Designed miniproteins, single chains. Designs and how they scored, part 52

Each design is a single chain, and the fold is of that chain. pLDDT is the mean over its residues in the fold that is shown.

## One batch from the design tools (miniprotein)

Design m1907
Fold by ESMFold2-Fast:
Structure m1907 (fold): chain A 61 residues (1-61)
Amino acid sequence: SEAEQQKKLNELRDELEERAANGEKIDIEEIEKRARELGLSDEQIEALINYAKLLIKIQES
């Protein structure tokens, strides 16, 4: 369902935020693979990757 996909997307975003806060390196390919395994849409995967890229830029600031 759409609600279940949104929940999974939010959980991945929370994990990315935690990893970024802990100074862990974020691997875009790993995130993309995990998102596909969770059954997220191409649009949701694109949004998640863009968010991950933003977090990486914040870490490098």
Scores: mean pLDDT 81

Design m1908
Fold by ESMFold2-Fast:
Parts: structure tokens; sequence; C-alpha cells
Structure m1908 (fold): chain A 79 residues (1-79)
């Protein structure tokens, strides 16, 4: 179902958030690079599950990743 696709995309983005936050903590990437990587992951989830921009933006807000939204919107316009 569409709800299952949204739930799976949310799970994938939550996992990406945890992985990238660990990389920042280890000094491997900057916080800005983490936000850009999360934005790219959001585009990948949008394409994988054929989600709308608004559905992906809602997921990012719910996960506390609102900083990634401007980068996600810029990347989405280039697709």
Amino acid sequence: SRADKIAQAKTNLQAAKLMEEERVKKGEISREEMIRRIAQAAVNEQLRYNLTKDEVVAILKELGLSEAIPYFEELWEKV
C-alpha cells in the first residue's frame, strides 16, 4: 500500500540519519555534508517508492531533518 511505502521510506531515512550522525561524531564528515547526504537519500527514496515531494518533505520534518529540505528540493528540481 502507499502507507507501507511511506513507512519504509521513513525507516530508510531514519537509518541514513543514524549512520551519517555517527560519521559526523567520528569526524569523518561535516554536519553540512551529512545534511547534503540525507537530501540525496531523500531523493533516492522519492524515486524508489514514487512518492510526492510533499510526502518526502513531511517525512524529513517528522524525523527532525528540516535542514535537508532546501537541498532535497534543489536536487528534486534537477531530476
Scores: mean pLDDT 87

Design m1909
Fold by ESMFold2-Fast:
Structure m1909 (fold): chain A 75 residues (1-75)
Amino acid sequence: EYLEKAREYLEKAKEHLKNGDYEKTIQYSKEAIEYAKKALQEAIDKGDVEGAREALSLYNEAKKLLEEAQKKIKE
């Protein structure tokens, strides 16, 4: 399921960010964003308001991690 994959990749991104692995944080954040987008579209298509809300939350959190990691690499 896309929502589960979004959660999985987001947790991987968080762990790598914590360990200073910014390249992997970017990689896993991008995966989390893609699965969150797919989960959001699926939830909308199914009329799943709760799933759509969770998918949007995961999308926003993954985007934040991506931006943080990209900023660190440019330093």
Scores: mean pLDDT 85

Design m1910
Fold by ESMFold2-Fast:
Structure m1910 (fold): chain A 59 residues (1-59)
Amino acid sequence: GPALAKALLIHHLGMSEEAADEVVRLAAEGRFEEAAEVIVRASGLSRESAMQAVRLITE
């Protein structure tokens, strides 16, 4: 659920609460590429790794 997704982004990727909330919102809207771009900007992960993170939090 959204609370678990937010916790994973903050604790595993070191993202701020604001950035994690934006990722969760975009993913809930089906905007997966935009969610991945937020992860790339906030964490420095590759786009491929960011898309895997988006899939993990939407399962």
Scores: mean pLDDT 83

Design m1911
Fold by ESMFold2-Fast:
Structure m1911 (fold): chain A 60 residues (1-60)
Amino acid sequence: MDEAIAKAREVADALVAGDRERARELLTSIPGVGEEEAERILALPVPQAATRAASAALKA
């Protein structure tokens, strides 16, 4: 759980910094998150993307 939350925070930080390549890399490193899901998350506004990333990480 803590590991998944830490990963979601890293994704949120990358998105806030405008580093979408880093955010995509972090998202695809979450077990069960493929390129398609990462693209869906990255298409969302930053707050929604962060929430979706946390949900995906916790589900893994």
Scores: mean pLDDT 75

Design m1912
Fold by ESMFold2-Fast:
Structure m1912 (fold): chain A 56 residues (1-56)
Amino acid sequence: MKKEIEENLKKVAELAGLSEEQVEAHKEYLETMSDEEAKKRAEAALESVKQELEEG
């Protein structure tokens, strides 16, 4: 997958405290779709995690 998508997934994992197994599962899932769709999914996940952290 593209480095942009992989970097966004790593940021989500760091912020959400995901295990390596969970990160690998998400990578496999994102690789089943187009790069554009995978990017949107990773960005949406990152935004969701940031929003949860901001809301307390």
Scores: mean pLDDT 75

Design m1913
Fold by ESMFold2-Fast:
Structure m1913 (fold): chain A 87 residues (1-87)
Amino acid sequence: SAEEERQRSLAESIVNWWEREVREDIENKNPKYQGLSEEEFRELLEKEKEKLFEMLLQLIPDASEEIKKETEERLEKVVEEALKLYK
């Protein structure tokens, strides 16, 4: 439906925004991520991921389980790719 397309588009936009911000912050050696172990960096990203997912659920409260699952998987991929880049 058009509503499902809107929900998916909004979720993808937020995921893509966060992916870009995290990547740029790592590449620019943002003080926020400096001096962290890999485990501490993962924990920080997991907390940010949880906050973004909760925000998304508030913005699209009627989103299908499929959209929610895909969004969670995309957010988790951002974390894993960021960890590879941080190394």
Scores: mean pLDDT 86

Design m1914
Fold by ESMFold2-Fast:
Structure m1914 (fold): chain A 69 residues (1-69)
Amino acid sequence: LLEEARRLAEEAARAERQGRYREAARLYRRVAELLRQVAEQTEDPRKAAVLYTAAGLYLAAADFLESLA
């Protein structure tokens, strides 16, 4: 899941650089979903907090990119 999230984040960044904002937003939302799933299964509270924070940042990025479309 974490490796899949990283690959999708790279794909999202590439789509963003190419001006494909709707596709990038969709991919960033999927990254956030995967990071939340990993956080839920993480027993270390600090690591879980980092993952939840990262998920929130990806959702914010997706919302911003959708505002451009």
Scores: mean pLDDT 84

Design m1915
Fold by ESMFold2-Fast:
Structure m1915 (fold): chain A 97 residues (1-97)
Amino acid sequence: SAREKAVKYLEEAARHFEKAAELSGSEDLRRASELLKEAARYLAEGDITKAAQKTSAAGVLASRALNEEKNEKAIEHMKKGLEYVKLSHKYAEEYLK
């Protein structure tokens, strides 16, 4: 289902931000990964408002980390994570129609 895909893509985004955090040592990326895991749980439970709030907070932290990041492998994981967030949003929109 669209909801299952949206949840799966938030979980994939969290894994990529976790890898970026390991490579960079960024606490913002570690926190962003935690927030996306929380968002995935809320979305799976049907709490759309909390899922959106957690995803938004993660996006702010990830953007701050990306502006400071110079490690190419960490940047690649961050870009993949952001693409998975976009995919999750697309499928969440399909679910909410």
Scores: mean pLDDT 86

Design m1916
Fold by ESMFold2-Fast:
Structure m1916 (fold): chain A 70 residues (1-70)
Amino acid sequence: SLEGAIALVRLTAEIAAAFIALKYHPEKVDEELKRVEEALGEAERVGAPQSTIDRARKAIEEIKKKKEEL
């Protein structure tokens, strides 16, 4: 569906933005992480594949761990 495609693109973009923030804008990591979690919630709501959800959850955990080192 178009809604599902938009949710997937958004989730991918927000994950990329969070990783970019970890390297270049550590002060924005909390805001970007919140956006990733919001995008993940939307992806789950529209029925994104479980593999996509699992990968996103793994990315969130990686971002959280790297953030603690900042």
Scores: mean pLDDT 85

Design m1917
Fold by ESMFold2-Fast:
Structure m1917 (fold): chain A 64 residues (1-64)
Amino acid sequence: MSDEEVREQIIKEAEDLIRKAERGELPPSVGEWARKAIEAAKAGDLDTALAYLIQAAVEVSLHR
């Protein structure tokens, strides 16, 4: 698995979370963390991007 494949996967999952947050299906904080994940992934910082994506997932789990 290449770093490019990991980056594309992070962006794809983050975009899905942003879309759901904008639709009101998830809290706005999920969209905020997911957007930070995309910015980090585009900067080539995959560890930071993954950390932000994990934070978005934590926010989803706390949404009830």
Scores: mean pLDDT 82

Design m1918
Fold by ESMFold2-Fast:
Structure m1918 (fold): chain A 61 residues (1-61)
Amino acid sequence: MEEAKALTEKAIKAAEEGNIEEARKYLAQALKAAKDDPELQKEMVERVEKAVRKTLEKLHA
C-alpha cells in the first residue's frame, strides 16, 4: 500500500513537471505494487491521467 501510494505520488509529480514519460514509468511501478487491488489500480490511473491532461494544457498555454 505505502509503496504504491509513494510511486503514484511520484508519477503525479512527474506529470505536473511535464515529464510524461517519467510519470508513466512511476505509474507502471505503482500498478505492479498494487497488482492485487484492481480498484486501487483504477484510482491511480485516473489520478495520474487527470494530472497529465491538466499539466499539458497549462504548460502549453
Scores: mean pLDDT 78

Design m1919
Fold by ESMFold2-Fast:
Structure m1919 (fold): chain A 71 residues (1-71)
Amino acid sequence: SLTTEEKLKQAEELKEKGNEAFKAGDYDGAIEKYDEALKILDSIEPTPEVIALEEKIAVNYLAAAVKKVTR
């Protein structure tokens, strides 16, 4: 299994990929990457750092979801 350190790095990388997709207007791709990152973070002990990262990703996820239903 991946270590906590490796999981945090993967979640950060997925967040950045989601941000890149969002900036490109690929809201489906952004949601997919953010969802993957959140699933990884859910498997880690909820430290303040993990919670802060989850909150950041969740806000961006919701922003991407809104963009999909708005013109």
Scores: mean pLDDT 85

Design m1920
Fold by ESMFold2-Fast:
Structure m1920 (fold): chain A 75 residues (1-75)
Amino acid sequence: EKIKELEEKAAKTTDFDEALDLSAEIMRYLGVDPEIVEEAREVARLIRDGKLTGESVNRILQRRKEREAARAAAA
């Protein structure tokens, strides 16, 4: 229910920074690592500036997943 409220607010906003903040809160509620959330915010801003493609975003997310798995194996 809280996630749905945040999603509705994000869908209604026309402010990019507000949308990023709401998306970050949703990701944190879903249990996403705070480091991943901050990386996603940076990537989204690069997309806004036309400096990243969807392919680049997907690659970054895959790299993050790999890094997390490597960290778990190293512990």
Scores: mean pLDDT 71

Design m1921
Fold by ESMFold2-Fast:
Order: structure tokens, then C-alpha cells, then sequence
Structure m1921 (fold): chain A 100 residues (1-100)
């Protein structure tokens, strides 16, 4: 449905913004904690990115239910968002690792 497409588009845009925010946050942590290892910073980034998945999926499901989307449509949105989250996460973590 057009509602499902719009919701998915908005959620993907929020993921891209979150990715940019994560990079900024990790750069600030690096600057504030020069004694922290690269691996420690990468582990923090992975944990933060994984936590975002749970919150994003819960928020999207709640909004989809409010808009009257079917369970089948909601499940399709969730699967696509999980795939997108994984792809964006891999890109962002690789970018972070390259600059550490």
C-alpha cells in the first residue's frame, strides 16, 4: 500500500540520520577518551547500532498499526527495515573502522 511505502521510506530516512549521528557521537567519544582502544570504540558503536534496531522496529510497528496496516504488510516492512539496518550498519562501522 502507499501507506506502507511511505512508512518504510520515512524509517529508512531515520536510519540514515541515525547513522550520521552515530559517526558524530563516536568521533566525540574518540576525542574525549584518547586512552580508549579502537576495538572498544567499535564495540560501543556496534552495541548502539544494535539497540537502535529494537527501538526502530517497535516505533514502526506502532505507527503501522495506527495507520491500519495489515499484519502481513507490517511483517514485510519489518523484514525490509532489518535488511536495510544491517546494510547501513555495515557501511557505517566500516567507515568508522577506517578512520580510527
Amino acid sequence: SSKAEELLKKAKEELEKAAEALLDMMRQYRSSNPSWSDEQLLELARAAWAALRRHLLADVRKEAEKQGLSEEEIEEIEKELERYHERVGRRVLAELAAEL
Scores: mean pLDDT 88

Design m1922
Fold by ESMFold2-Fast:
Structure m1922 (fold): chain A 86 residues (1-86)
Amino acid sequence: AMAALNTAGIAALNAKDYSTAIALFTQALELDPNNAVAYNNLGVALAQLGKYSDAIAAYSKALALDPNHSAAQYNLAAAKAKLAAA
């Protein structure tokens, strides 16, 4: 169930359906609240909608769960740079 929600969320993200991606990753996290990958993907969807503060929170949660999550480290730095540039 959680794996299927994550797969569907990634498909929505690739389709640029960011609101559906957010809903699917949120549902995945209800089933597995310790999923660093799902938090990172939630952050990506939020960042694509320009919700950088929410994206930073999601990436920070991913890194709290998995400090070695290289994608979340990169995405966090990028989201912070977007806020600093605005």
Scores: mean pLDDT 86

Design m1923
Fold by ESMFold2-Fast:
Structure m1923 (fold): chain A 92 residues (1-92)
Amino acid sequence: SMELANELAGMLSSLARQGAKVEVTVNGGEVNVTISGLDTIRTTGLVLRLIGLDLDGLKVKVKVTGDTIEATIGGLTKEQANKIKDTVNAAN
C-alpha cells in the first residue's frame, strides 16, 4: 500500500540522516536496500521494523551480515518503488 511505502521511505530516510549508509536500487515493484554503519542495537531495531512491514503486507526478505543489512522488499508498484528510491537519495 502507499501507506506502507511512505513508512518505509520515511524510516530509510531517517537512518540516512542519522549517518547510516543507505543504498536503494529498484527492479520493477521491488526495492533492494543495503544499510550499513549501524550499531548492533539499531540493526536489531531495524530488522524488527522490517519484519513488521512484512506482517503488514509487504514482501520483505532480510539478510544480516556483520554490520550490513540487505533487504528485498516487494509488493510495491513501480511508482511506489521509485518514490522510495528518490526519497532516500534526497536524504543522503
Scores: mean pLDDT 82

Design m1924
Fold by ESMFold2-Fast:
Order: C-alpha cells, then structure tokens, then sequence
Structure m1924 (fold): chain A 86 residues (1-86)
C-alpha cells in the first residue's frame, strides 16, 4: 500500500508543477495517474484525503480549460471523499 500512496503523491506533485506552468492537459494527466494509484491502495483516511485533493485539483484544471461540467463533477467527488474522513 505504501508504494501506491508514494506514487500517487509523486504524480500529484508533478501535476501541480504542470498546473503552475499553465499546462492544464499535462496536469490533468498526472492527477488522473495519481487517482489510478490511489484506486489500487487500501481505503484508509490518508487515501481518502489524497483522493479528495486529487479530485479538487482535477476540478481546478478542468475549470481553467472552461469545462465547467467536468469541473463540477470532480468537485462533487472531492466532497464525497472529504465526508469519509474525520
């Protein structure tokens, strides 16, 4: 499980770097890879926190591309995962 979480964190960082450069397509690709690794990990509070973060970052990237519907979809997913954590 540690390896999947580590890879997810690495891809989230790469995605954030791409986002900072205005490369929203590359950011989306990295955030999606992070989510793919989190989906392989066990459902733990840490994984739920990282999924919420990844989905919020996806929503922001899609919003920058003008895809409001996709952005709202990912914000809803982020809210769902935040509700699983206390």
Amino acid sequence: NEENIKKAKEYLKKGEEAYQNGDYDTAISYYQKAIDYLDKAEDTPEVFILKAKAYNLLAEAYLQKGDIETAEHYREKAREYREKVR
Scores: mean pLDDT 88

Design m1925
Fold by ESMFold2-Fast:
Structure m1925 (fold): chain A 116 residues (1-116)
Amino acid sequence: METVRVHVAVTKDPKTGKYFASVTALRRTADGRVEVLETFTDSNGDKDAVLERVRALLRRALAEGLPVEVTFTNMDTGETRTFRVESEADLDRVLAELEEWLKGVKFEPVKLYKPK
């Protein structure tokens, strides 16, 4: 069975104090080949850009009827969380969890103007 894997990795730049986020989407075919669907990097601490990219990837995979495994990794702490997305409800839940998780690893000052 074909599977899509999405990995969101974050780390802080020690020089600027800004976080970097990378989003990588890979498709593994039934014969074991790996295809790169997307790579995206944010270096400006723009969580909304990261959320929109992940949303677009998840919706594309769901439209093709493919299950998605989404992994969040904080490279500085080694914290990793993995979620399975098979429905629109799963997509909404995972994106809400990603948004809250990114608030914890990114910028608290930005949250003052977008509290919900």
Scores: mean pLDDT 73

Design m1926
Fold by ESMFold2-Fast:
Structure m1926 (fold): chain A 75 residues (1-75)
Amino acid sequence: SAEAFVEQLRRMLDDMLAQAAADNSITPDQLLAAAAAYRKQLDALGAKNPEVRDELLALGEEFEARLAALAAERA
């Protein structure tokens, strides 16, 4: 279902963020670049899946903000 798809994607992004938070070798610039790349990917997924577009946009905003916060802590 569309709900299961978004839930699976959220869990994947949460895991990726936890992994990034544990890896002190990742620079602030790399975190910001990753945030931009994933935001673009989620926007593209939303275009292909209009029924969950708003949920994917919100997820992308949340993930971008969380990576930016991690980058700020390391700057």
Scores: mean pLDDT 83

Design m1927
Fold by ESMFold2-Fast:
Structure m1927 (fold): chain A 56 residues (1-56)
Amino acid sequence: MEFDREKIREAMLKAGVTEEQLDEIDRLEAEIKANASDPEKRQELATKLSEIYKSL
């Protein structure tokens, strides 16, 4: 399975993630993309994303 952003979001919904959590994930993803040139901030945001995924 390819790791498409849409497929990941769908899998999260199936796992019982709320729309509120998905919105936060989407914001973090956008923030990571916006800060692609800042590796430290990018890493912190990626860590927060990972924490949310682990909380499922």
Scores: mean pLDDT 73

Design m1928
Fold by ESMFold2-Fast:
Structure m1928 (fold): chain A 58 residues (1-58)
Amino acid sequence: MKEEIRRYLVEEGGYPEELADAIADVLVEMGFTLEQLKRASPFSVRVPGLGLVTVELH
């Protein structure tokens, strides 16, 4: 699950791998699936060390 979300953020979202990995960690811990993320976009998530990040998919 985390690897799928990370890959999606990098390949489709255009996020750098390091940032995508950090965002994916938070989203997986919150119980999000890739399908839910596609439906929820755009959304904001708090990432440790970065603060509040707005995620836009597509």
Scores: mean pLDDT 74

Design m1929
Fold by ESMFold2-Fast:
Structure m1929 (fold): chain A 69 residues (1-69)
Amino acid sequence: EPVEPSVEELLEEIKKLEELKKKGELSELGIKFLEKLKKIYEEYKEDKEKFLEEVEKLHREAVEEVRKE
């Protein structure tokens, strides 16, 4: 079991979040997070290492946003 999520695992997470959004069960913060994840994937989908780094940064930023608000 890997220490960090793979690109494939993150793609499955995006799919799950999109399903929750479609059902109206995703929070406003969750919708923002999903949109940022999708943007990162489009920008870095050919660079798996950079994609994982950017997703990790996004997770840290999301935690900070929740703490600020």
Scores: mean pLDDT 72

Design m1930
Fold by ESMFold2-Fast:
Structure m1930 (fold): chain A 68 residues (1-68)
Amino acid sequence: MDKKIQLNSLKAGGEVAFELAKEDPERKDFWAEQAIKLYEEALKLARELGDEELVKELEKKIAEVKEL
């Protein structure tokens, strides 16, 4: 249960950072790096939980941030 709450928090933080990377061109690299770090931590937890759907979603999100 605790890991799932932590994962949801990390995913939400990654989404916020990704949105800020899109909205703030001067700090795009900073926010993109933060989004990737948060999504990678969430990805680690998703793998530990065996949530294959969430693993794929997080990998896709990381790829989207890198294309920014």
Scores: mean pLDDT 84

Design m1931
Fold by ESMFold2-Fast:
Structure m1931 (fold): chain A 81 residues (1-81)
Amino acid sequence: SLVDKAVDLANLLARAEKEGDEEGVKKYEEELLKLGVSPEVVKKIRELAKKYANAKTIEEQTKLLNEIVELARKAAEEVEA
């Protein structure tokens, strides 16, 4: 489903940001845009992914990852509507 693809891409983007994989981040941003996720939402996902990459506790990392996933899920549902 589009929702599953968007969630997977958002997770991969967050991981790429944490690993310092700039090429991976760009690739996953482009794939989210191809799915129909708006540039504004992709930018918000990227900003949350940067916060996730810099988070110092497991609790903060989990909270940020959940926000990223929920944002991607909601955006994909709006594209399918």
Scores: mean pLDDT 87

Design m1932
Fold by ESMFold2-Fast:
Structure m1932 (fold): chain A 61 residues (1-61)
Amino acid sequence: HMADLEARRAQIEAAKEAAKETALKNGMPQEFADSLANVVAKAGATPEQARKAAEDAASLF
């Protein structure tokens, strides 16, 4: 159904936003934050999973 597709797109956009915001807050450069957002979108991660991934990745910087 169309509603399921729209919900999935909204979740992907929320995950990308969460990843970028969390990565930037933790000092990750913009280029890496953008790359991480693309990875979480392709993986179908939830916003919470994206945030955790960003925290883990940022800890390496």
Scores: mean pLDDT 78

Design m1933
Fold by ESMFold2-Fast:
Structure m1933 (fold): chain A 92 residues (1-92)
Amino acid sequence: SVTKVVGRVLRLIGYSLDGHEVRVEIKGDELTIEVGGLSEAGIQLIRDESAKLQQQGVQVTVEVEGDRVVIRAKGLTDEQMATLLDAVIDAL
């Protein structure tokens, strides 16, 4: 549901306004997230969820530099997009 995606994007915008380094871009079924200040556990959560999406046939790349992660994904359903956004929220 688009409503599930919108609610999660609004939470991430809230985190950005509170000073967290988060940037989200959505174009149709494509998602780009840049997030910094992550713990090793947070990075692992993002990696684990991205790996599950890859097993489902989603085109997803995760680039890690220190405590910063850049996620790019294509071919997402609304449910898959919401799940990936939840992983980022939980990682923060």
Scores: mean pLDDT 84

Design m1934
Fold by ESMFold2-Fast:
Structure m1934 (fold): chain A 85 residues (1-85)
Amino acid sequence: MISQDEIDFITRNVRGIDPSLKPRRDGVVTAAELKAFLKVREGLDVTDAQVNAIIRHFDKDGDGVLDLDEFLALLQTPVEELRSL
């Protein structure tokens, strides 16, 4: 699991400290990218329906993708809660 300190560090770097990142386009997480991330990094095997439900739950902008703030909120959520969505 990613720690709160790591999440905070990533947020600060992505929002304008790390010049290697392109926040305009590279700062959004699609359903496919989230599904791959959860499977590889968290070990969580989710269905397409579950990943879409997770995105809808955290997607405050209503654009159908997660921005970095929404993605970081997801990373702070316990895996058991993500499985129940």
Scores: mean pLDDT 62

Design m1935
Fold by ESMFold2-Fast:
Structure m1935 (fold): chain A 63 residues (1-63)
Amino acid sequence: GGEKSGRAGAEAGAAGDYAGAAVGGWESQLMGKGPEHGRLAAEAGQAGDAAAASRHGRLAAEE
C-alpha cells in the first residue's frame, strides 16, 4: 500500500458495485472467470469509484 492505496479499495468496490448497479448477476459470474475484469474496473476506477463511493457514502450517512 501507499498514497494510492485507494486504488485497491476502488477496484474492489467498483467491481462489486459496478456489476450490481449496471446489469446484474450474469456479469458477476464473468468477473469471477476473468481477473482482467477487476483490472479493467481499476483502470476505470474513477467512474466506478464514484458509484461505489456514492453507495457507501449513503450507507454511512444513513447511519
Scores: mean pLDDT 49

Design m1936
Fold by ESMFold2-Fast:
Structure m1936 (fold): chain A 72 residues (1-72)
Amino acid sequence: MAEKLLEEALKAAKQGNYEEALRLVEEALRAGASMEDIMKLAIELAKYGHLELAREVVRMGLRADAERAKAA
């Protein structure tokens, strides 16, 4: 489930593995993760001081949401 991928992404970010965290976010978005799920992850990342990663995660979610809207 997309939720599990986002939980693993948060875990990877806490370990300093930002490349793995971004890969897991991409997989979650492909699996249908909502913008609400992405925002929850970004808030958690920001709480742990990963502000630049939180910003990138939001950008990825917005880009995926825009592509879905254009394809519909």
Scores: mean pLDDT 81

Design m1937
Fold by ESMFold2-Fast:
Structure m1937 (fold): chain A 119 residues (1-119)
Amino acid sequence: MEEIEKLLKEIDDYVRKISETARRILEAIQAGAPKEEVKALIDEFLKIVEDFYNKVKPYLSEETKKKMDELFNKIKELYQKALEALDAGKRREALHLISEAYTLAVEMANIAKKELEKK
């Protein structure tokens, strides 16, 4: 397989992993799991996003990197707000924030895939 083709398959694997982890976070919140358990799943999700971004970053334009940095920072902010919402007993707000962060993580994958497909 060509290097770019391998990266495209890794992006597909990334989307699968973040979808599975996001579902587990939402299920844990809905089940009333301890904050420590929810935080561990969020940390896992953020590591998946970071590992993915670091892998594709060398192949992205400076403009695309700026967009990806903005999206990753928003994801981190949304998850921090979700943990704060859980502390305040605002479960529905936390679920909404997690869903928004997941949508941005998928957007990062779509941006990277489009950029790599040009090569």
Scores: mean pLDDT 86

Design m1938
Fold by ESMFold2-Fast:
Structure m1938 (fold): chain A 81 residues (1-81)
Amino acid sequence: SLREEANKQIDLGLEHYQKGLTYESKKDFKKAAEHYREAARHFEEAARLYEKGGDPSLAKQAREQAEKLRAKAEELEKKAK
């Protein structure tokens, strides 16, 4: 189902988010930003799938997380040499 596909995208996004946190803790801002951008991409895809599946509340939450992660990636990119 669209909801199951969306949930899979959330899981993939969370995996990239955890990798981003790990690299950020090591001050590898470039790799952290890359993983946060990948997480955001997966959350955006999840939002699209939730919206088509009739879950607008979950779609909104996924989009908000994607926006926050893109902003964080941009901030970290400014710290990368």
Scores: mean pLDDT 89

Design m1939
Fold by ESMFold2-Fast:
Structure m1939 (fold): chain A 56 residues (1-56)
Amino acid sequence: SMEELERLGEETERLGVRLVLEGALTPAQVKEIRELLKAGRYEEALEIARRIEAEL
């Protein structure tokens, strides 16, 4: 649904910001996540961010 898509986008952005502030993302990972978000591929972007978070 549209609401689920919006929620996924918001969750991905919040997690991404936290990971950047924690120094957990490389420039290449930031670029990959941003490209996925621009393409509307929120689920894939969130999965990548969560995998990185899990490795902390």
Scores: mean pLDDT 79

Design m1940
Fold by ESMFold2-Fast:
Structure m1940 (fold): chain A 82 residues (1-82)
Amino acid sequence: MSEEEKEKIEEVGRLAREAARAYFEEGNEEEAKRLDEEALKVIEELKKEFGEEAAKAAVEAAVRAAAETLRELGVEFDEEAA
């Protein structure tokens, strides 16, 4: 994996973590949506530059980061309430 690919995957995870915090800890829905949009853009760039597997790795990093952040905040990762 190239450094650029690795850095972009890590950035997606970071954006997902910050989005979860903005929404659930800060109550800032607009900022959370903006961060989610940035993460999706990076995932699309990864897919175009490095292929589907890189994009999939970024999505997995985002889900893991969001789930861990929600757990830290005492929020259950609840797809049923979505």
Scores: mean pLDDT 78

Design m1941
Fold by ESMFold2-Fast:
Structure m1941 (fold): chain A 80 residues (1-80)
Amino acid sequence: SLLEEARELAERAKRLALEAARSEDREEQERLLAEAEELLERAEELRRELREQGIEDLELEILIGVAQLVLAIAKLLLRK
């Protein structure tokens, strides 16, 4: 289902962003961060499609929010 796909993408984005934050290799950090951003963007697209169908899921909203926060923190840490 679209909901299951969106949740999976958001969870993967969160995991990759955490891996980027933990990595000591800059090329790996940049690659993981870019991949996390692409997955999160896809999850947000699917969330828009679900909303168009009248489907709102609180767990998906929380998961996307957490992924966005982790990604933002990882980007901030890597900038320094």
Scores: mean pLDDT 85

Design m1942
Fold by ESMFold2-Fast:
Structure m1942 (fold): chain A 62 residues (1-62)
Amino acid sequence: PSKKLLEAGDLMIKGSFYYYVLGNKEKAIEYLEKALEIAESDPEAKELMVDSIRRLLDDVKK
């Protein structure tokens, strides 16, 4: 996998952990927005995870 795909995936996991395990909405949004930015910059990551990251951000921000 691309380096950016791995970075975006790691940030997505961290964002999910902050939201679902720690209940820290602010940190979850911070990590998920970073994951989205990286994923959008890489064609492989964009296809595999951008939609999932956007759904997570929408759920966290509501």
Scores: mean pLDDT 83

Design m1943
Fold by ESMFold2-Fast:
Structure m1943 (fold): chain A 87 residues (1-87)
Amino acid sequence: GLSAEEAIARGLEILDQLAAGKISVEEAIERFTEILERLESVEAARRFYTVLYAALMELADRQPELRAALTRIAETIEEVVRRMEEE
């Protein structure tokens, strides 16, 4: 599985590529889903969510046109982490 540090690094790279228009919103969601499926510990998932949520909200403030897509990504991460915490 992915460590929190590896997942965060990949997640931030995905956001940078999305912000630069190098990948589509659909591709970004797919890549985030792949990261989430590889997070095996609740601690790693919680750390990933905390860092990525802050980065997603900061990007939404800087590029409001991406807000809907970034909100969808944040909701996807939150749902998976919540489900892991219910175990």
Scores: mean pLDDT 82

